# Designed miniproteins, single chains, part 82

Each design is a single chain, and the fold is of that chain. pLDDT is the mean over its residues in the fold that is shown.

## One batch from the design tools (miniprotein)

Design m2859
Fold by ESMFold2-Fast:
Structure m2859 (fold): chain A 87 residues (1-87)
Amino acid sequence: SAREEQIEAENRERGEAVLAAQEPLAEEARATGDIELMERVYELQAATLRELAEQFRDTDPEYAELARQTLETGSRKAAERLAKLKA
């Protein structure tokens, strides 16, 4: 039990670290005005959140739900931003 909880905590930290590592690439896309790069970064962030939701579905349903909600909110904001940039 305690070891499983530790492994799950470590897996959350790794997933969050992957998302954090993608932020500089998103900032670069914004700074350069590279819409295609920005779109690709949003796709990578969404994929990471889907993986976290799937990984924790049975072991930590509350965290999986948080990942799903973050994906939904992030995807909406990304779509709104891309629409404004493409207009």
Scores: mean pLDDT 76

Design m2860
Fold by ESMFold2-Fast:
Structure m2860 (fold): chain A 60 residues (1-60)
Amino acid sequence: SDAARAEALAARQKYNELMAESIELSLQGMALRKAGDFEGAQALYEKAAELNAEGAKILA
């Protein structure tokens, strides 16, 4: 079905967007950790994990 295929494509795009943002936050977190800002790094890692969890809901 074209409708079902369109929904699947939209879900995949949303998943990809969330994963890309999660990766960017993880990279920023690593940079903060290298600079000695462990609290700032942890906050970014937690935000990345939230986005990853949102993405997992799309796949379920």
Scores: mean pLDDT 88

Design m2861
Fold by ESMFold2-Fast:
Structure m2861 (fold): chain A 119 residues (1-119)
Amino acid sequence: SSAVLILYSANRAIAALTKRKKELDAEIERVKAQPLTPENEARLKSLETEKKQVDEAIKIAREAMDIAMEAINNDVSIPLELAERLHELFDRIAAGDLSVLPEAKKLVEEAKKYLEEQK
C-alpha cells in the first residue's frame, strides 16, 4: 500500500527528530548555564532556530502518520507519486535535511485533501 510508505518513513523521521530534539534541549541548557558571551548568545540563537525547525518537522511527520493510518483504515489508496515523494522527503528529514520542510508540509496537505475527497 502507498500509505504504508508514508507511515514507515514518517515514523522513522519522528524517531530521528525526537532524538535530535533531546540533544538540542541538552545543548541549550548547557549554553544557558555558561556566561552570556557574544559567542554563547549566537550559539543559543542557532540552537533555538534548529529546535523550532525540528518541532515543525515532528508536527508535519505526525500529521502524515495520522493521514496514512486513516487511509489504511478506510482502504483509500493515496496516489503513488505523492506517497513516493513524501517517502523521499521524510527519509531526507530523518537524515537531517530540514530544507525540505516546506515541500513536505505542502504534500502532506495535498494527501489530507485527497483523503477527505475520497470520503
Scores: mean pLDDT 90

Design m2862
Fold by ESMFold2-Fast:
Structure m2862 (fold): chain A 64 residues (1-64)
Amino acid sequence: MSLKELLLELFIREVPDMTDEQLRRAVESLLKAGVSKEEILEAFRKAGLDPETLARVEKILDEL
């Protein structure tokens, strides 16, 4: 498993408990670590997150 995959799995577990500001900072950190916007979005879709959580992630990615 790559570092990117491990970071994404850990991030996905914490997302439901995050505020929008915490989520934005975490997404920025993943992008800085070399994870693409497409990889982040696809990992969240594959994890089966609720539509509201996916919409929050998409909104934050669009702002970056």
Scores: mean pLDDT 75

Design m2863
Fold by ESMFold2-Fast:
Structure m2863 (fold): chain A 91 residues (1-91)
Amino acid sequence: DELAEAIAKRDALDADAAVAELLAQMKAEGLEADLSSLPPAEQALARRMAKASVVIQELLAAGKEELAEELNRLTLEELEPEVERIRKERE
């Protein structure tokens, strides 16, 4: 199951390394970001999103667009309760 392999790869990634990779990519594109300025809950969410983004980018580079879209959708659905919790706490 290709989706299961993509999920396993995402979950096996070091979150700090994934965040560092995405921040380096953003800096190369002329964007500056500092996650240390965010509250801990938002930092945790960003770390989970970074792991998924790394795998999604690899799948897109391999021409596996449908699998990348499926992993992105699944990741957003998994994170929805945390996003909603943060939204309510920040109201």
Scores: mean pLDDT 76

Design m2864
Fold by ESMFold2-Fast:
Structure m2864 (fold): chain A 85 residues (1-85)
Amino acid sequence: SSRVERIKRLADTLEKNALSFIEAAKKAREQGNEGAAKLALEFARGIAKSMEKLGEEARKLGDEETAAYIQERVDKVKAAIEAAE
């Protein structure tokens, strides 16, 4: 359905944005800016939390497939945050 497609696109966009902040954190650390690195990781964590809420909304609608799709992306973002710490 178009609703499922839009939710999946939103999840993909949120994943891309979170991974972008993680890369920004790595670059900031390489430049000796630990404060900027920490802030970028906090933004990535905020995005992961927003994705979890999106997955919960999909579950409330009975859409287990879309919820699983979002959870896979949440797990990927969380793993990337942990690796960048």
Scores: mean pLDDT 88

Design m2865
Fold by ESMFold2-Fast:
Structure m2865 (fold): chain A 61 residues (1-61)
Amino acid sequence: MEEIKKAIENGDFDKALELIVEYAKKGASSKEITEFINLLLKAGKLDEARRAVEAIREVLK
């Protein structure tokens, strides 16, 4: 979880997306995943937040 925050702070969205998807695959709750997406939104990274949601949808659907 801390790794996701650090990746977002560093602007490394490829790593952040990879970690978010990994946690989703490991059975993290939708609420926890949504909190990470909200961190992207609070950082002003709307497009990156959308890409994260799409990546999770592909993995879970």
Scores: mean pLDDT 74

Design m2866
Fold by ESMFold2-Fast:
Structure m2866 (fold): chain A 105 residues (1-105)
Amino acid sequence: GLTKEELDAYLAQTKKTFDAQAEKLLAEGKTTEEQVKIAKKLFEKAVKEKDVFKAYRYLIAAELALHGVVTEEEAEAIANGDREALEKAAKAAGESLEDLEKAFK
């Protein structure tokens, strides 16, 4: 499993790519300023979260929000371990539930 130290290193590395991805998607009309704002807020919560699994769920929620798959409320539910919100998001994103379940163990 990921340690908090490994997750913190990953989040530091991915923040630059996440910000760049958000700017690119906004420029291409594939996301909105509101979705980017929500996604960045969720990413910041992942960085500040002490629980490794909850931090990882916030990271997943940030990516889903950036692509318009979830609302801010649905993203917060996913981060707090709401399985029904995750299943709905997985279906909308075309993602495997098994791959996303790794964040909830």
Scores: mean pLDDT 76

Design m2867
Fold by ESMFold2-Fast:
Structure m2867 (fold): chain A 70 residues (1-70)
Amino acid sequence: DLEELLEDLELLREQDTPEAREQLELARAAEELIAAGKLDAVRRASEAAAAGRYEEARRILEEGLAEVRA
């Protein structure tokens, strides 16, 4: 549920840790890609993150954003 996800992100924001801030930044990037219709990039990034490959997930999102903003 999107509402539950947003509540979890708000809770992370209240923690104000570097890890929580990074997660919020990645979530924001994913949201921008979803709005641009780059669902494949979001899907691949989600798979990488689920496998614990956060650097790979971040790279996928960055590449997608660069394409959207080009």
Scores: mean pLDDT 69

Design m2868
Fold by ESMFold2-Fast:
Structure m2868 (fold): chain A 147 residues (1-147)
Amino acid sequence: DEYYELGVEYLRQGKYDEAIEYFKKALEKDPSNQKALANLMLASALKEGGEAVDFLIEVLEAGLRARPDALNAYNLGLLYEHQGKLLQAAAAYALALRLDPSNEEARENLARVRAQLSPEQRAQLDALLAITDLAAQIDALLGLREP
């Protein structure tokens, strides 16, 4: 969908009002577009900021534990990146790629964020990505929030 792809591009640029407009147009064209609905919620939370972002992170983290989903992992990556949590963002984008290897946005975002990590953070990311068990990798990713 042309509207969905434009919404994703504006979301990537941090242009949340334009992203919201195009995700709404995508949903008007196809009300069953779950990706457009999820990204509309994401863009709205990012526009509001603060507690809305924190709440959406908690919901998506709980969802990821209950049922791993590439879209939830990708959206967590965007939210962590918005908060400046680059290691968590990179890990979430990598998980999104593990769950959906065709996700070009996750691939591009992972490469960009990984380039911004310190050598110590890259080593932590590489160790996390070496975890072959999916549930254990998710637990390790979510554990990055703890002391």
Scores: mean pLDDT 85

Design m2869
Fold by ESMFold2-Fast:
Structure m2869 (fold): chain A 96 residues (1-96)
Amino acid sequence: MTREELLRRAYEAGKLIKKEYEGDVEKQKEAVLALVLAAVQQRGLDEETVEEVLEALAEGAGLPEEAVEEIREYLRNNTVEEFVARQEELARELEE
């Protein structure tokens, strides 16, 4: 897959996120983050390509710059493994 094809798919996925979670910026932000992390995990993207994918997804979803910067901060401070570990910890905390 070319970078051009990847970025086009990211933009289209962003538009689908906007429709699915219309009016809910927090869910749109979470869905964009999840897709970026999935792309990193599946394809081993470099930092530059990760930024391009995030920008394409955010543009498609119509996310405000503040939301995009929050996702960018999360990606700088957390790995895919750290995200997965946090999700597993939350799942355990919710078990009675």
Scores: mean pLDDT 73

Design m2870
Fold by ESMFold2-Fast:
Structure m2870 (fold): chain A 75 residues (1-75)
Amino acid sequence: SEVEKALEEARELAKTIEDEEARERILKHLDQARGSLDDPEKAAAHLEEAARLAIRAGDMELAQAIGRALKLLKP
Protein backbone atom coordinates (compact mmCIF):
# COMPACT_ATOMS: atom_id res chain seq x y z
CA SER A 1 0.00 0.00 0.00
CA GLU A 2 1.05 3.63 -0.42
CA VAL A 3 1.04 4.10 3.38
CA GLU A 4 3.42 1.15 3.86
CA LYS A 5 5.76 2.55 1.16
CA ALA A 6 5.78 5.97 2.87
CA LEU A 7 6.46 4.32 6.25
CA GLU A 8 9.35 2.30 4.78
CA GLU A 9 10.86 5.49 3.27
CA ALA A 10 10.58 7.21 6.68
CA ARG A 11 12.10 4.15 8.39
CA GLU A 12 15.14 4.17 6.05
CA LEU A 13 15.68 7.90 6.70
CA ALA A 14 15.36 7.34 10.47
CA LYS A 15 18.13 4.69 10.36
CA THR A 16 20.60 7.43 9.30
CA ILE A 17 20.09 9.53 12.47
CA GLU A 18 23.39 9.64 14.38
CA ASP A 19 21.76 10.16 17.82
CA GLU A 20 21.07 6.56 18.90
CA GLU A 21 18.39 7.49 21.47
CA ALA A 22 16.48 9.68 18.99
CA ARG A 23 16.88 7.06 16.23
CA GLU A 24 15.52 4.24 18.44
CA ARG A 25 12.55 6.33 19.67
CA ILE A 26 11.59 7.43 16.13
CA LEU A 27 11.93 3.87 14.75
CA LYS A 28 9.78 2.55 17.61
CA HIS A 29 6.99 5.03 16.79
CA LEU A 30 7.22 4.26 13.05
CA ASP A 31 7.01 0.51 13.78
CA GLN A 32 4.04 1.09 16.14
CA ALA A 33 2.28 3.13 13.44
CA ARG A 34 2.83 0.35 10.88
CA GLY A 35 1.41 -2.18 13.37
CA SER A 36 -1.65 0.04 13.93
CA LEU A 37 -2.77 0.72 10.33
CA ASP A 38 -6.18 -0.85 11.11
CA ASP A 39 -6.61 1.88 13.78
CA PRO A 40 -5.91 5.16 11.91
CA GLU A 41 -6.21 7.31 15.08
CA LYS A 42 -3.57 5.23 16.89
CA ALA A 43 -1.33 5.08 13.80
CA ALA A 44 -1.61 8.87 13.34
CA ALA A 45 -0.72 9.49 17.01
CA HIS A 46 2.49 7.46 16.58
CA LEU A 47 3.34 9.29 13.33
CA GLU A 48 2.72 12.69 14.95
CA GLU A 49 5.11 11.78 17.80
CA ALA A 50 7.70 10.47 15.28
CA ALA A 51 7.45 13.76 13.33
CA ARG A 52 7.85 15.79 16.54
CA LEU A 53 11.00 13.81 17.42
CA ALA A 54 12.35 14.21 13.85
CA ILE A 55 11.86 18.01 14.03
CA ARG A 56 13.60 18.07 17.44
CA ALA A 57 16.51 16.12 15.91
CA GLY A 58 16.69 18.68 13.05
CA ASP A 59 15.79 16.13 10.36
CA MET A 60 13.27 17.98 8.20
CA GLU A 61 13.53 15.43 5.36
CA LEU A 62 12.39 12.70 7.77
CA ALA A 63 9.64 14.96 9.18
CA GLN A 64 8.35 15.53 5.62
CA ALA A 65 8.43 11.78 4.85
CA ILE A 66 6.44 11.07 8.04
CA GLY A 67 4.03 13.87 7.03
CA ARG A 68 3.38 12.10 3.71
CA ALA A 69 2.49 8.86 5.55
CA LEU A 70 0.21 10.82 7.90
CA LYS A 71 -1.64 12.44 4.95
CA LEU A 72 -2.27 8.98 3.48
CA LEU A 73 -3.91 7.88 6.78
CA LYS A 74 -6.04 11.05 7.06
CA PRO A 75 -6.78 12.26 3.49
Scores: mean pLDDT 86

Design m2871
Fold by ESMFold2-Fast:
Structure m2871 (fold): chain A 80 residues (1-80)
Amino acid sequence: SPLEELQALIREAVELIKKADQYYKEGKFDEAIKLYERALEIMEQALAFAREHGFDPALIETIEQLREIVKKKLEEIKKK
């Protein structure tokens, strides 16, 4: 179902974010950046999928907010 496909994309992005956060904690900034960038790519896919399948605007906004959080994390790491 479209919901199961969207949930799979979101789960993949969240797991990448968790792994990136762990690399960041370990001081492995290059590895963290790569995983955050991959998570952003999957979140862009999730947003496109949600829009294409007519999902609730509130759900789309939630995914957009998660994307902005990851973008800000990347900006902070790249300043170091």
Scores: mean pLDDT 87

Design m2872
Fold by ESMFold2-Fast:
Structure m2872 (fold): chain A 70 residues (1-70)
Amino acid sequence: MLSEEQEKELQEILDELSKEFPQAASIFKDAYDLLKALAAYFGSDWVNELLKNFDKEKLREAAREYLSRY
């Protein structure tokens, strides 16, 4: 289960990406739901480690690369 702090941090990142790429907002929602499911499966510490290894620029690059396929 995601902590309140983890939920806020993840939601802020996804909100920024959704504003940059509104056409992919549903994909970011699905990614959020997937991360919540993975946190339930692997534990919240796994999500913390994942978030520590992400920067916003890498996420933007991944989003641009993903959208280039559509």
Scores: mean pLDDT 67

Design m2873
Fold by ESMFold2-Fast:
Structure m2873 (fold): chain A 124 residues (1-124)
Amino acid sequence: LGITQDFILQSELKKIPNIEIKFVSKEDLQKHLSDFDIVYLTAEEAATLTSIPKHVTVIVDVADLKDVPILEELLKKGAGRVIAITRNPEIYEELSKIEGVEPVLLDPIEQPEKFIELIKKLSE
């Protein structure tokens, strides 16, 4: 079920010039984190990080209110920039209360063009 959605998003992202897209396993994420300028993670994946280099922008997909504390922890772990994407307006309101977190009301699967535009702006 996830394979088709991942394929569409990966295909669209590959069309962006000057952006290199790499797939990293959950087990290798911390080891390779410094090699990236931008990482797109689930809240579960983001929670596994112990330290984050200041040059790395972390984009977190936030599906539940229980995931909100993970974003504050990412800032404490050294993240230079934290962007929280959610499709839920109520979660967006809670994310807007966290100082240092940039909330974005967006569904990357239903609105891939808006997600691509976000990645382009971050790569400038």
Scores: mean pLDDT 72

Design m2874
Fold by ESMFold2-Fast:
Structure m2874 (fold): chain A 109 residues (1-109)
Amino acid sequence: ILASLAALVASAAAQLSSNSSVSTLAAYAAYLLDTISDAATQITNLTNAILAIAAVAAKAGNFDLATAILNSASALVNAAAALGAISAADAAALNAAIAQQKAAIAAAK
């Protein structure tokens, strides 16, 4: 799950490498993996980084990338909840944030 979330951030950052905000978010995701020992906190922070990257992708007009990133993030959050790596309440909050971002993307296109 953490490796999959980190891979998703890296892949998204590579697609948007010309954008300084995405480069900053990718660096922050790497910092979180290195410095935060609590898996639930890492999952939450990585998911929030993915939401921010998806917002940048949508603002750049790359709605397909933004939607794909959010769908992958939702699947990983649900898998983390099923494994007990994150609480049901935290998973619900993250899924609500993902749904809100997907709605914002749909409204922007």
Scores: mean pLDDT 70

Design m2875
Fold by ESMFold2-Fast:
Structure m2875 (fold): chain A 100 residues (1-100)
Amino acid sequence: SEEEIEKYREELEKKLEEFDKEYSELLEEVEELLENEDLEGLRELLESELGKKLADSIINGYLELKEKYKSADKKTKDEIVNGTALGLIKIALAIKHRIE
């Protein structure tokens, strides 16, 4: 029903807000490292939080996106490259936190 869909939307929205609050400082640091193209800082942070295997996978995906969009404007790079990397990091953190 539409009421069930609305309840699922509200529950998901609340969980996303709680996640963003809990990890706000970490996510701000990730966003800064992505904006500054600090690959070594990003690698160190991700290895610390997610472990080497997940960090390597995320960094490799980020580098592939950077190469694909190397000729794109800054807005496209910020939205597609940095936005996708941040999204993957959020998903990885959420999965790790829930299975520990």
Scores: mean pLDDT 79

Design m2876
Fold by ESMFold2-Fast:
Structure m2876 (fold): chain A 74 residues (1-74)
Amino acid sequence: ADKFKKEITQLVQDYKNGKISADEFKKKATEILKEAGADDETATQVANMALRLMEQGRYDEAETLLKSQAEISS
């Protein structure tokens, strides 16, 4: 199911468009990755890396990172 990929795409777009804060992005990204099967440490680490990429304007790389982790964790 592409459910997690769709949620990740929407989350990245919401952050890019200023609909959510960096803290809210990190929280939601961690929740999505945990639902996909990642442990707490992995989910937190990957969410932090994705946030750092987006802070640098690297939105496509952040989305790819999150989607790849969700696929591996499922």
Scores: mean pLDDT 84

Design m2877
Fold by ESMFold2-Fast:
Structure m2877 (fold): chain A 64 residues (1-64)
Amino acid sequence: MKPLSIDEATALVQRIIDAIDAGNYEEAAKLLREVGIEVSPEELKAADRAQRTALVMRAAKAAL
C-alpha cells in the first residue's frame, strides 16, 4: 500500500478517534482495516481506553 502523507495520516487518525468517540465502532474498524489493522467492531467496543489508543497509534504508524 502506498504510504499516506503526514496530513492524510493525521486526518485518518482524527477520523478514527471521532468514530470511536461517537460510538461508531463499525466505521472505526473499517478505517483501521484500510491501513492493514485487522480488528472487528465488536473487539473495538470491548477494548479499554489503552487498547484503543494502541490501535490508533498503530494506524498512524501504518499510514505513514
Scores: mean pLDDT 77

Design m2878
Fold by ESMFold2-Fast:
Structure m2878 (fold): chain A 67 residues (1-67)
Amino acid sequence: MITREEIQALVDSRVTKPTVTKEEILAIAEELGIDVERLKQLIDSKGKDTFTKEEVVELLALLARAG
């Protein structure tokens, strides 16, 4: 089971900025084995191109739990 702590650590290791781009989120999701297609739809529904690290961890944790 992928934990929120593991997701947070991966995000922090891949992204040094306080915000995360859509492309960076999708790349992290691929590494975690999360459904990239479903994640892309969820991101697109938010109407924005950048996210905080907290928002990214929440989105990835939600999809990891749902699969």
Scores: mean pLDDT 78

Design m2879
Fold by ESMFold2-Fast:
Structure m2879 (fold): chain A 74 residues (1-74)
Amino acid sequence: SHMEQQIQMRISEIIGYARNEYFTTGDEEEAFRRARERIERELPDDVRDAALRRVEKELEKQKKMLEELRRLRK
């Protein structure tokens, strides 16, 4: 449905926002907290847990990629 598409687009925007915050601050906890505030403000209750899990997974992925890159170069 159109509503489901709009929700998925908003979730994708928030995931991108979290990634950009992490790149800017280097702080995974701060990036997650800022994304969580957007989720609680902008998304319906029934999708918030799924959105939070997707943000968490994206930040874990970015953290692991940076750790691996650092280990390979050092």
Scores: mean pLDDT 85

Design m2880
Fold by ESMFold2-Fast:
Structure m2880 (fold): chain A 61 residues (1-61)
Amino acid sequence: SAEDAAKRGVVYAGEGRLDEAVAEYRRALELDPDYEHARRALIALLTENGRLEEAAEVERW
């Protein structure tokens, strides 16, 4: 569920597969909106890669 989605996000991010990593972290937060670790990881990943619109969306959660 949320933990498994976050783990997949970590793997994809490590592989440089940004879109897949983002999708998995967002899925983790949809399943558990209080998953602070996944939220922070997603915001950092999006910000580092210049995807500021998506980072702003995550901050709304």
Scores: mean pLDDT 81

Design m2881
Fold by ESMFold2-Fast:
Structure m2881 (fold): chain A 130 residues (1-130)
Amino acid sequence: MDRAIELQEEMIERVKEAAEELPKLSEEQVYKRFEELAKKMKELTARIGELLLMEEAYFDEKGDKDNSKLLKKLKDNIAEVVHEIRKRIDKAISDKLSPEQAQKVMKEILEKLNKALEEMKKTKKQIDEA
């Protein structure tokens, strides 16, 4: 969990940096920034998914069905959030948003990522308290 949480925090920091930068960019630079961010998010989310799968397998092997189920639910919830974020980025690129509109999209993405981070922290606490 600690490494997965760390990677999620890294992703949040990158999105926050992008949101602060976007109002200063041209429309073409906004497009490129979204593509670069989407590529990095895909990399980080794949690593988070692998880490959660490894922890799920660890608890399943130990016969800890409750913790295995919690990690499976967390993994599924994160996959849904990632899917929604990808759709939002793809639509933003397609719509050729202004820098100000792009900043609003990044703030929406940041809110979704922070909710996912809080779910990860809550799941870690439940596992640690068991």
Scores: mean pLDDT 82

Design m2882
Fold by ESMFold2-Fast:
Order: C-alpha cells, then sequence, then structure tokens
Structure m2882 (fold): chain A 120 residues (1-120)
C-alpha cells in the first residue's frame, strides 16, 4: 500500500512536469524563450519541493519582470506571489498525498516570507 501510494505520487509528478514542459514550449512558440525557461525552472522546483531552486527561480522572475517588462518591484512581487498562490492551490487540488501537501504548504509559506523581505 505505501509503495503504491508513492508510485501514484511519482506518476502524478511526472504528468505535471510533462504539462509544465508543454506550457514552456507554447511560450517559446510565442517568442517568449527567456520567460519559458524561467517559468519551467520555477514550476518544476515547486512540483519537486526544491526550495533552493524555487528561490533562485523567484529571483529570476522578479528580475525578468523588472528589466524586460519595465515593471516596478512591487508589481513584479505581486505577479510572482499570484503565480505562487495559483500554482500551489492547483497542485493541492490534484493530490491527496498528505506528506506532499504539507511540503507544498511549507514551500509556499517560505516563498511568501522571502517576497515580504524583498518589499522592505
Amino acid sequence: EKEEIEKKLEELIKEINEIIDALAEQLKELGENELADILREFLTSLVNLDGEKALEAVDKLIEYYMTKRGLSLDEALDIVESMIDTFTKNLLSVTPNEEYREGIKKLEENLKKYLEEKRK
């Protein structure tokens, strides 16, 4: 039973990563190569619960929106926070795995604290 639960979670993570890859390819077709690469890194780090890579991807997203899109720091932070909220909410809606859900919630909390520190 535990092995079956772990295998189902691995299969779900694989399917979500395939969806992320497809979204990145669509952005590249629209000419958004840099944004596609950063978003793929960001979303993949969230799915894999890789806090270090998630923080690196957050920094890249903030810099992208400020330097390439001409947004203010507050506007860039608002977009990134909205992306964290939307994706983590959707990820939680598709998984019943309690340990994985706790990992997602902890990562979301840590990322939101990081964004709040950047507003100061």
Scores: mean pLDDT 85

Design m2883
Fold by ESMFold2-Fast:
Structure m2883 (fold): chain A 78 residues (1-78)
Amino acid sequence: LMEQLQQLAAQLEALIQQALADGRLTPAQRQQIQQLSQQMIDLINQLPDSVISADEKALGIALYTNLLARLEAAIAAQ
């Protein structure tokens, strides 16, 4: 689980950096970011409370739920 989370986070970071550098999101990038963000949320929900608190899970879920909207806002602000 943790290794999968790290791999997905790295993929998301690479896509975000590319979109910011390009100043735009392609339909393919939007779809991939949505899919990877959902996978992150699903994996976070699978983590036991002994590894991550309920509050930390809620913060992580909120981060990835709003990731695409935040990225679009950041690109528009350039």
Scores: mean pLDDT 79

Design m2884
Fold by ESMFold2-Fast:
Structure m2884 (fold): chain A 60 residues (1-60)
Amino acid sequence: DPAIEELARAIVEAVSGETDEKRRRYMALGLADLHARDAKLSPERARALREAVLRELATQ
């Protein structure tokens, strides 16, 4: 889902200033959960967003 992938990149970019990898991961996943709630994403799309965020973090 291109929209989910774009949201994941924006979330990871928003936390890119955090130098601690564990803290960055925690913040990114928290933002993903908040974004999914605010956008009223289905459980499947919320999971896809979380997975996309994890993939984006692993690629950096």
Scores: mean pLDDT 83

Design m2885
Fold by ESMFold2-Fast:
Structure m2885 (fold): chain A 74 residues (1-74)
Amino acid sequence: MMMDVFNKALDELNAILKKLLAKGQFDEDEIIKVIDEKTNEMLKKESDPEHQKAIQLARDTIISMARMIIWVKK
């Protein structure tokens, strides 16, 4: 189901974001690059367009969270 795909993608991308932040990485462009690399890997393995959309929504959610965290640190 779309929600299961979204939640799985969100959890995987959130784990990557937490790892980057724990290492002191607050460069928005670098965070987006790493998240997009993982998102593209997930999209290559998915043939269902609705599931691809769920993965993209998870990516956008994590990037929004990252931007908010970075803004607070500036």
Scores: mean pLDDT 82

Design m2886
Fold by ESMFold2-Fast:
Structure m2886 (fold): chain A 92 residues (1-92)
Amino acid sequence: AEAPFDLDAALAGHTEAELRARLDELIARGAERGILDAAAFRALALPEQATLLIRLLEEARREGREEDAALLREALLTVLQLQARDALAARA
C-alpha cells in the first residue's frame, strides 16, 4: 500500500480548535516531564511560543533527549500551523 503524502490534505484536515487542543495536550505533557512551564508558555504569543520551542528543542537534541525532542518538535509544528492559519485568516 503506497500512498503519497498529501500536505494540503493533511493541513485541511486540522481546524484551529483541533490544533489548539493538540498544542494544549503537548504542552501539558511537556510540563509533566519538567521541560517547560505550561502557564508561562500559554502567556506568550504564537511567535514567542515558537521561539521558546525552538530553543528547548535545540537543548533536547544537544543533550540526546530524543523523547523530549520528539514532543517539542510536534509542539513546534503545531504552533507553526497555527501561525500559518492566523496569517491566512488575516488575508481573508
Scores: mean pLDDT 77

Design m2887
Fold by ESMFold2-Fast:
Structure m2887 (fold): chain A 97 residues (1-97)
Amino acid sequence: EEEKKELLKKIADLFEKAQGYARGAMLSLASGDPRWREDLEKARKYLVEAGKLISPEKAKEYEAWADRALQEGLAGTREFLARVEKDLEKYKKEIEK
């Protein structure tokens, strides 16, 4: 139980970092700042690290979310941020159990 909660907390911390960078990318995209790609690459790194703590399949899934956002720009980054926030809330609820 305790070991599972500590792992979930680490996953949540990595998701919060990814969320922060994804929000930065959204702001940069809205202002036309090309640095949105750098922020999204950092979000990708943290999200893939979190995925590896869950399973190899989750790491690949999260990498694909970020790759799609990099390809689709504003629309893709908005969807990426929404997915990151949804899974973060899920992990936070699991910690509270």
Scores: mean pLDDT 85

Design m2888
Fold by ESMFold2-Fast:
Structure m2888 (fold): chain A 96 residues (1-96)
Amino acid sequence: MIPELDKIPEQYRNLLEYYLSKIKDPELREFYVKLAIALLKYGNDVEKIAKELGISPEELQKLIDWAREILSLPPKEYLSLPDDVRALAEVLTFFL
């Protein structure tokens, strides 16, 4: 159970619940919820989001760059990726 979901506006909650249903690891699910809340709270402010997640801005920027690369893959290659990898890349689309 992720209490932080109650802080997400209702219009985004259904979409996030869909992505979270693809992630089996509880720690990764908690990270994705925190990332989604930080994105809603701070938009594309990398420094503020990194602080909320407890990572460096450089680590968050590397994650955003990785997501951009993954989302730019040909459809056949993208669809061959694990569901949790695609879910993480799609949440990071808010920075793109």
Scores: mean pLDDT 71

Design m2889
Fold by ESMFold2-Fast:
Structure m2889 (fold): chain A 95 residues (1-95)
Amino acid sequence: SMEQQQLLQQVNQVLSEIMDLLSQVLSPVEVGIVHGQIMSAIMGVSSDIDKLQQVLQLLQQSKQRLKQAVEQGDVDTAKQLVDELLGELNDILQK
């Protein structure tokens, strides 16, 4: 639907910004793995408007937290925040 397409565009934009942040503190291999895991979750909810909206909100919140960790060069916190994001994405998928 048009609403799904608009949400997917917004989700892809925020994801791109998150991947740009992670590329500053993670290796290219780690960035690729994280990108694949997040994309898999997004594709798993792509037909559900409510779940896509939840994913968008989660990615926006995660971006803000990741930006702070990345700006401080705190790789360990960035990795922890990625693990938290992936866990919360999985929770949305399991609903």
Scores: mean pLDDT 87

Design m2890
Fold by ESMFold2-Fast:
Structure m2890 (fold): chain A 81 residues (1-81)
Amino acid sequence: MTKEEYEKARKRLEEEIKKAGQKIVAGVTLVDPQTGILYELPIPEDRLKEAQEQAKKAIPIAKELGFPEEVIKSLEKLAKL
């Protein structure tokens, strides 16, 4: 997946959130392991708790695999909201 494909997917997700009348309450920075590209995902209010639980599970794996500090800090911030 390219940076442009991630941005296109993000815009589509933002449009769907807006159509549903949902509010974007958080974001998370992730890395594509195949390309090394950093990308941001919007988190709508109704998915916040699920995203926090996934972040808590992802933190030890991201640290073990040596993910960028920016990704780890983003996950930790999301998990603590």
Scores: mean pLDDT 75

Design m2891
Fold by ESMFold2-Fast:
Structure m2891 (fold): chain A 94 residues (1-94)
Amino acid sequence: ATITPPVVKSFEELTEYAKNSGWTLVKADVTGKKGDNETAVLYARYTGKRVIKVNDNLYAEVDYDSVPDYYVFMGLYLDSIGASLEDALLMLGV
């Protein structure tokens, strides 16, 4: 069975998706740099289904207990919508 997350078009929509999909955001960090923009990664604890999108062609099942924080889905979406580390910190803080 194919599990497809909804297409997120804005940072606000990403926040709502995370909340409604059982993700609890715990921190944001920088994983790299893409041109003049920093690539942000949101670390989240997932209390719902343990299936995440790694990229456009890959979905991964994550064992919540095997990692203290898992990053991935939210980080990839932040990069996809052109969000900054500052936007990620705002999402985490509010």
Scores: mean pLDDT 47

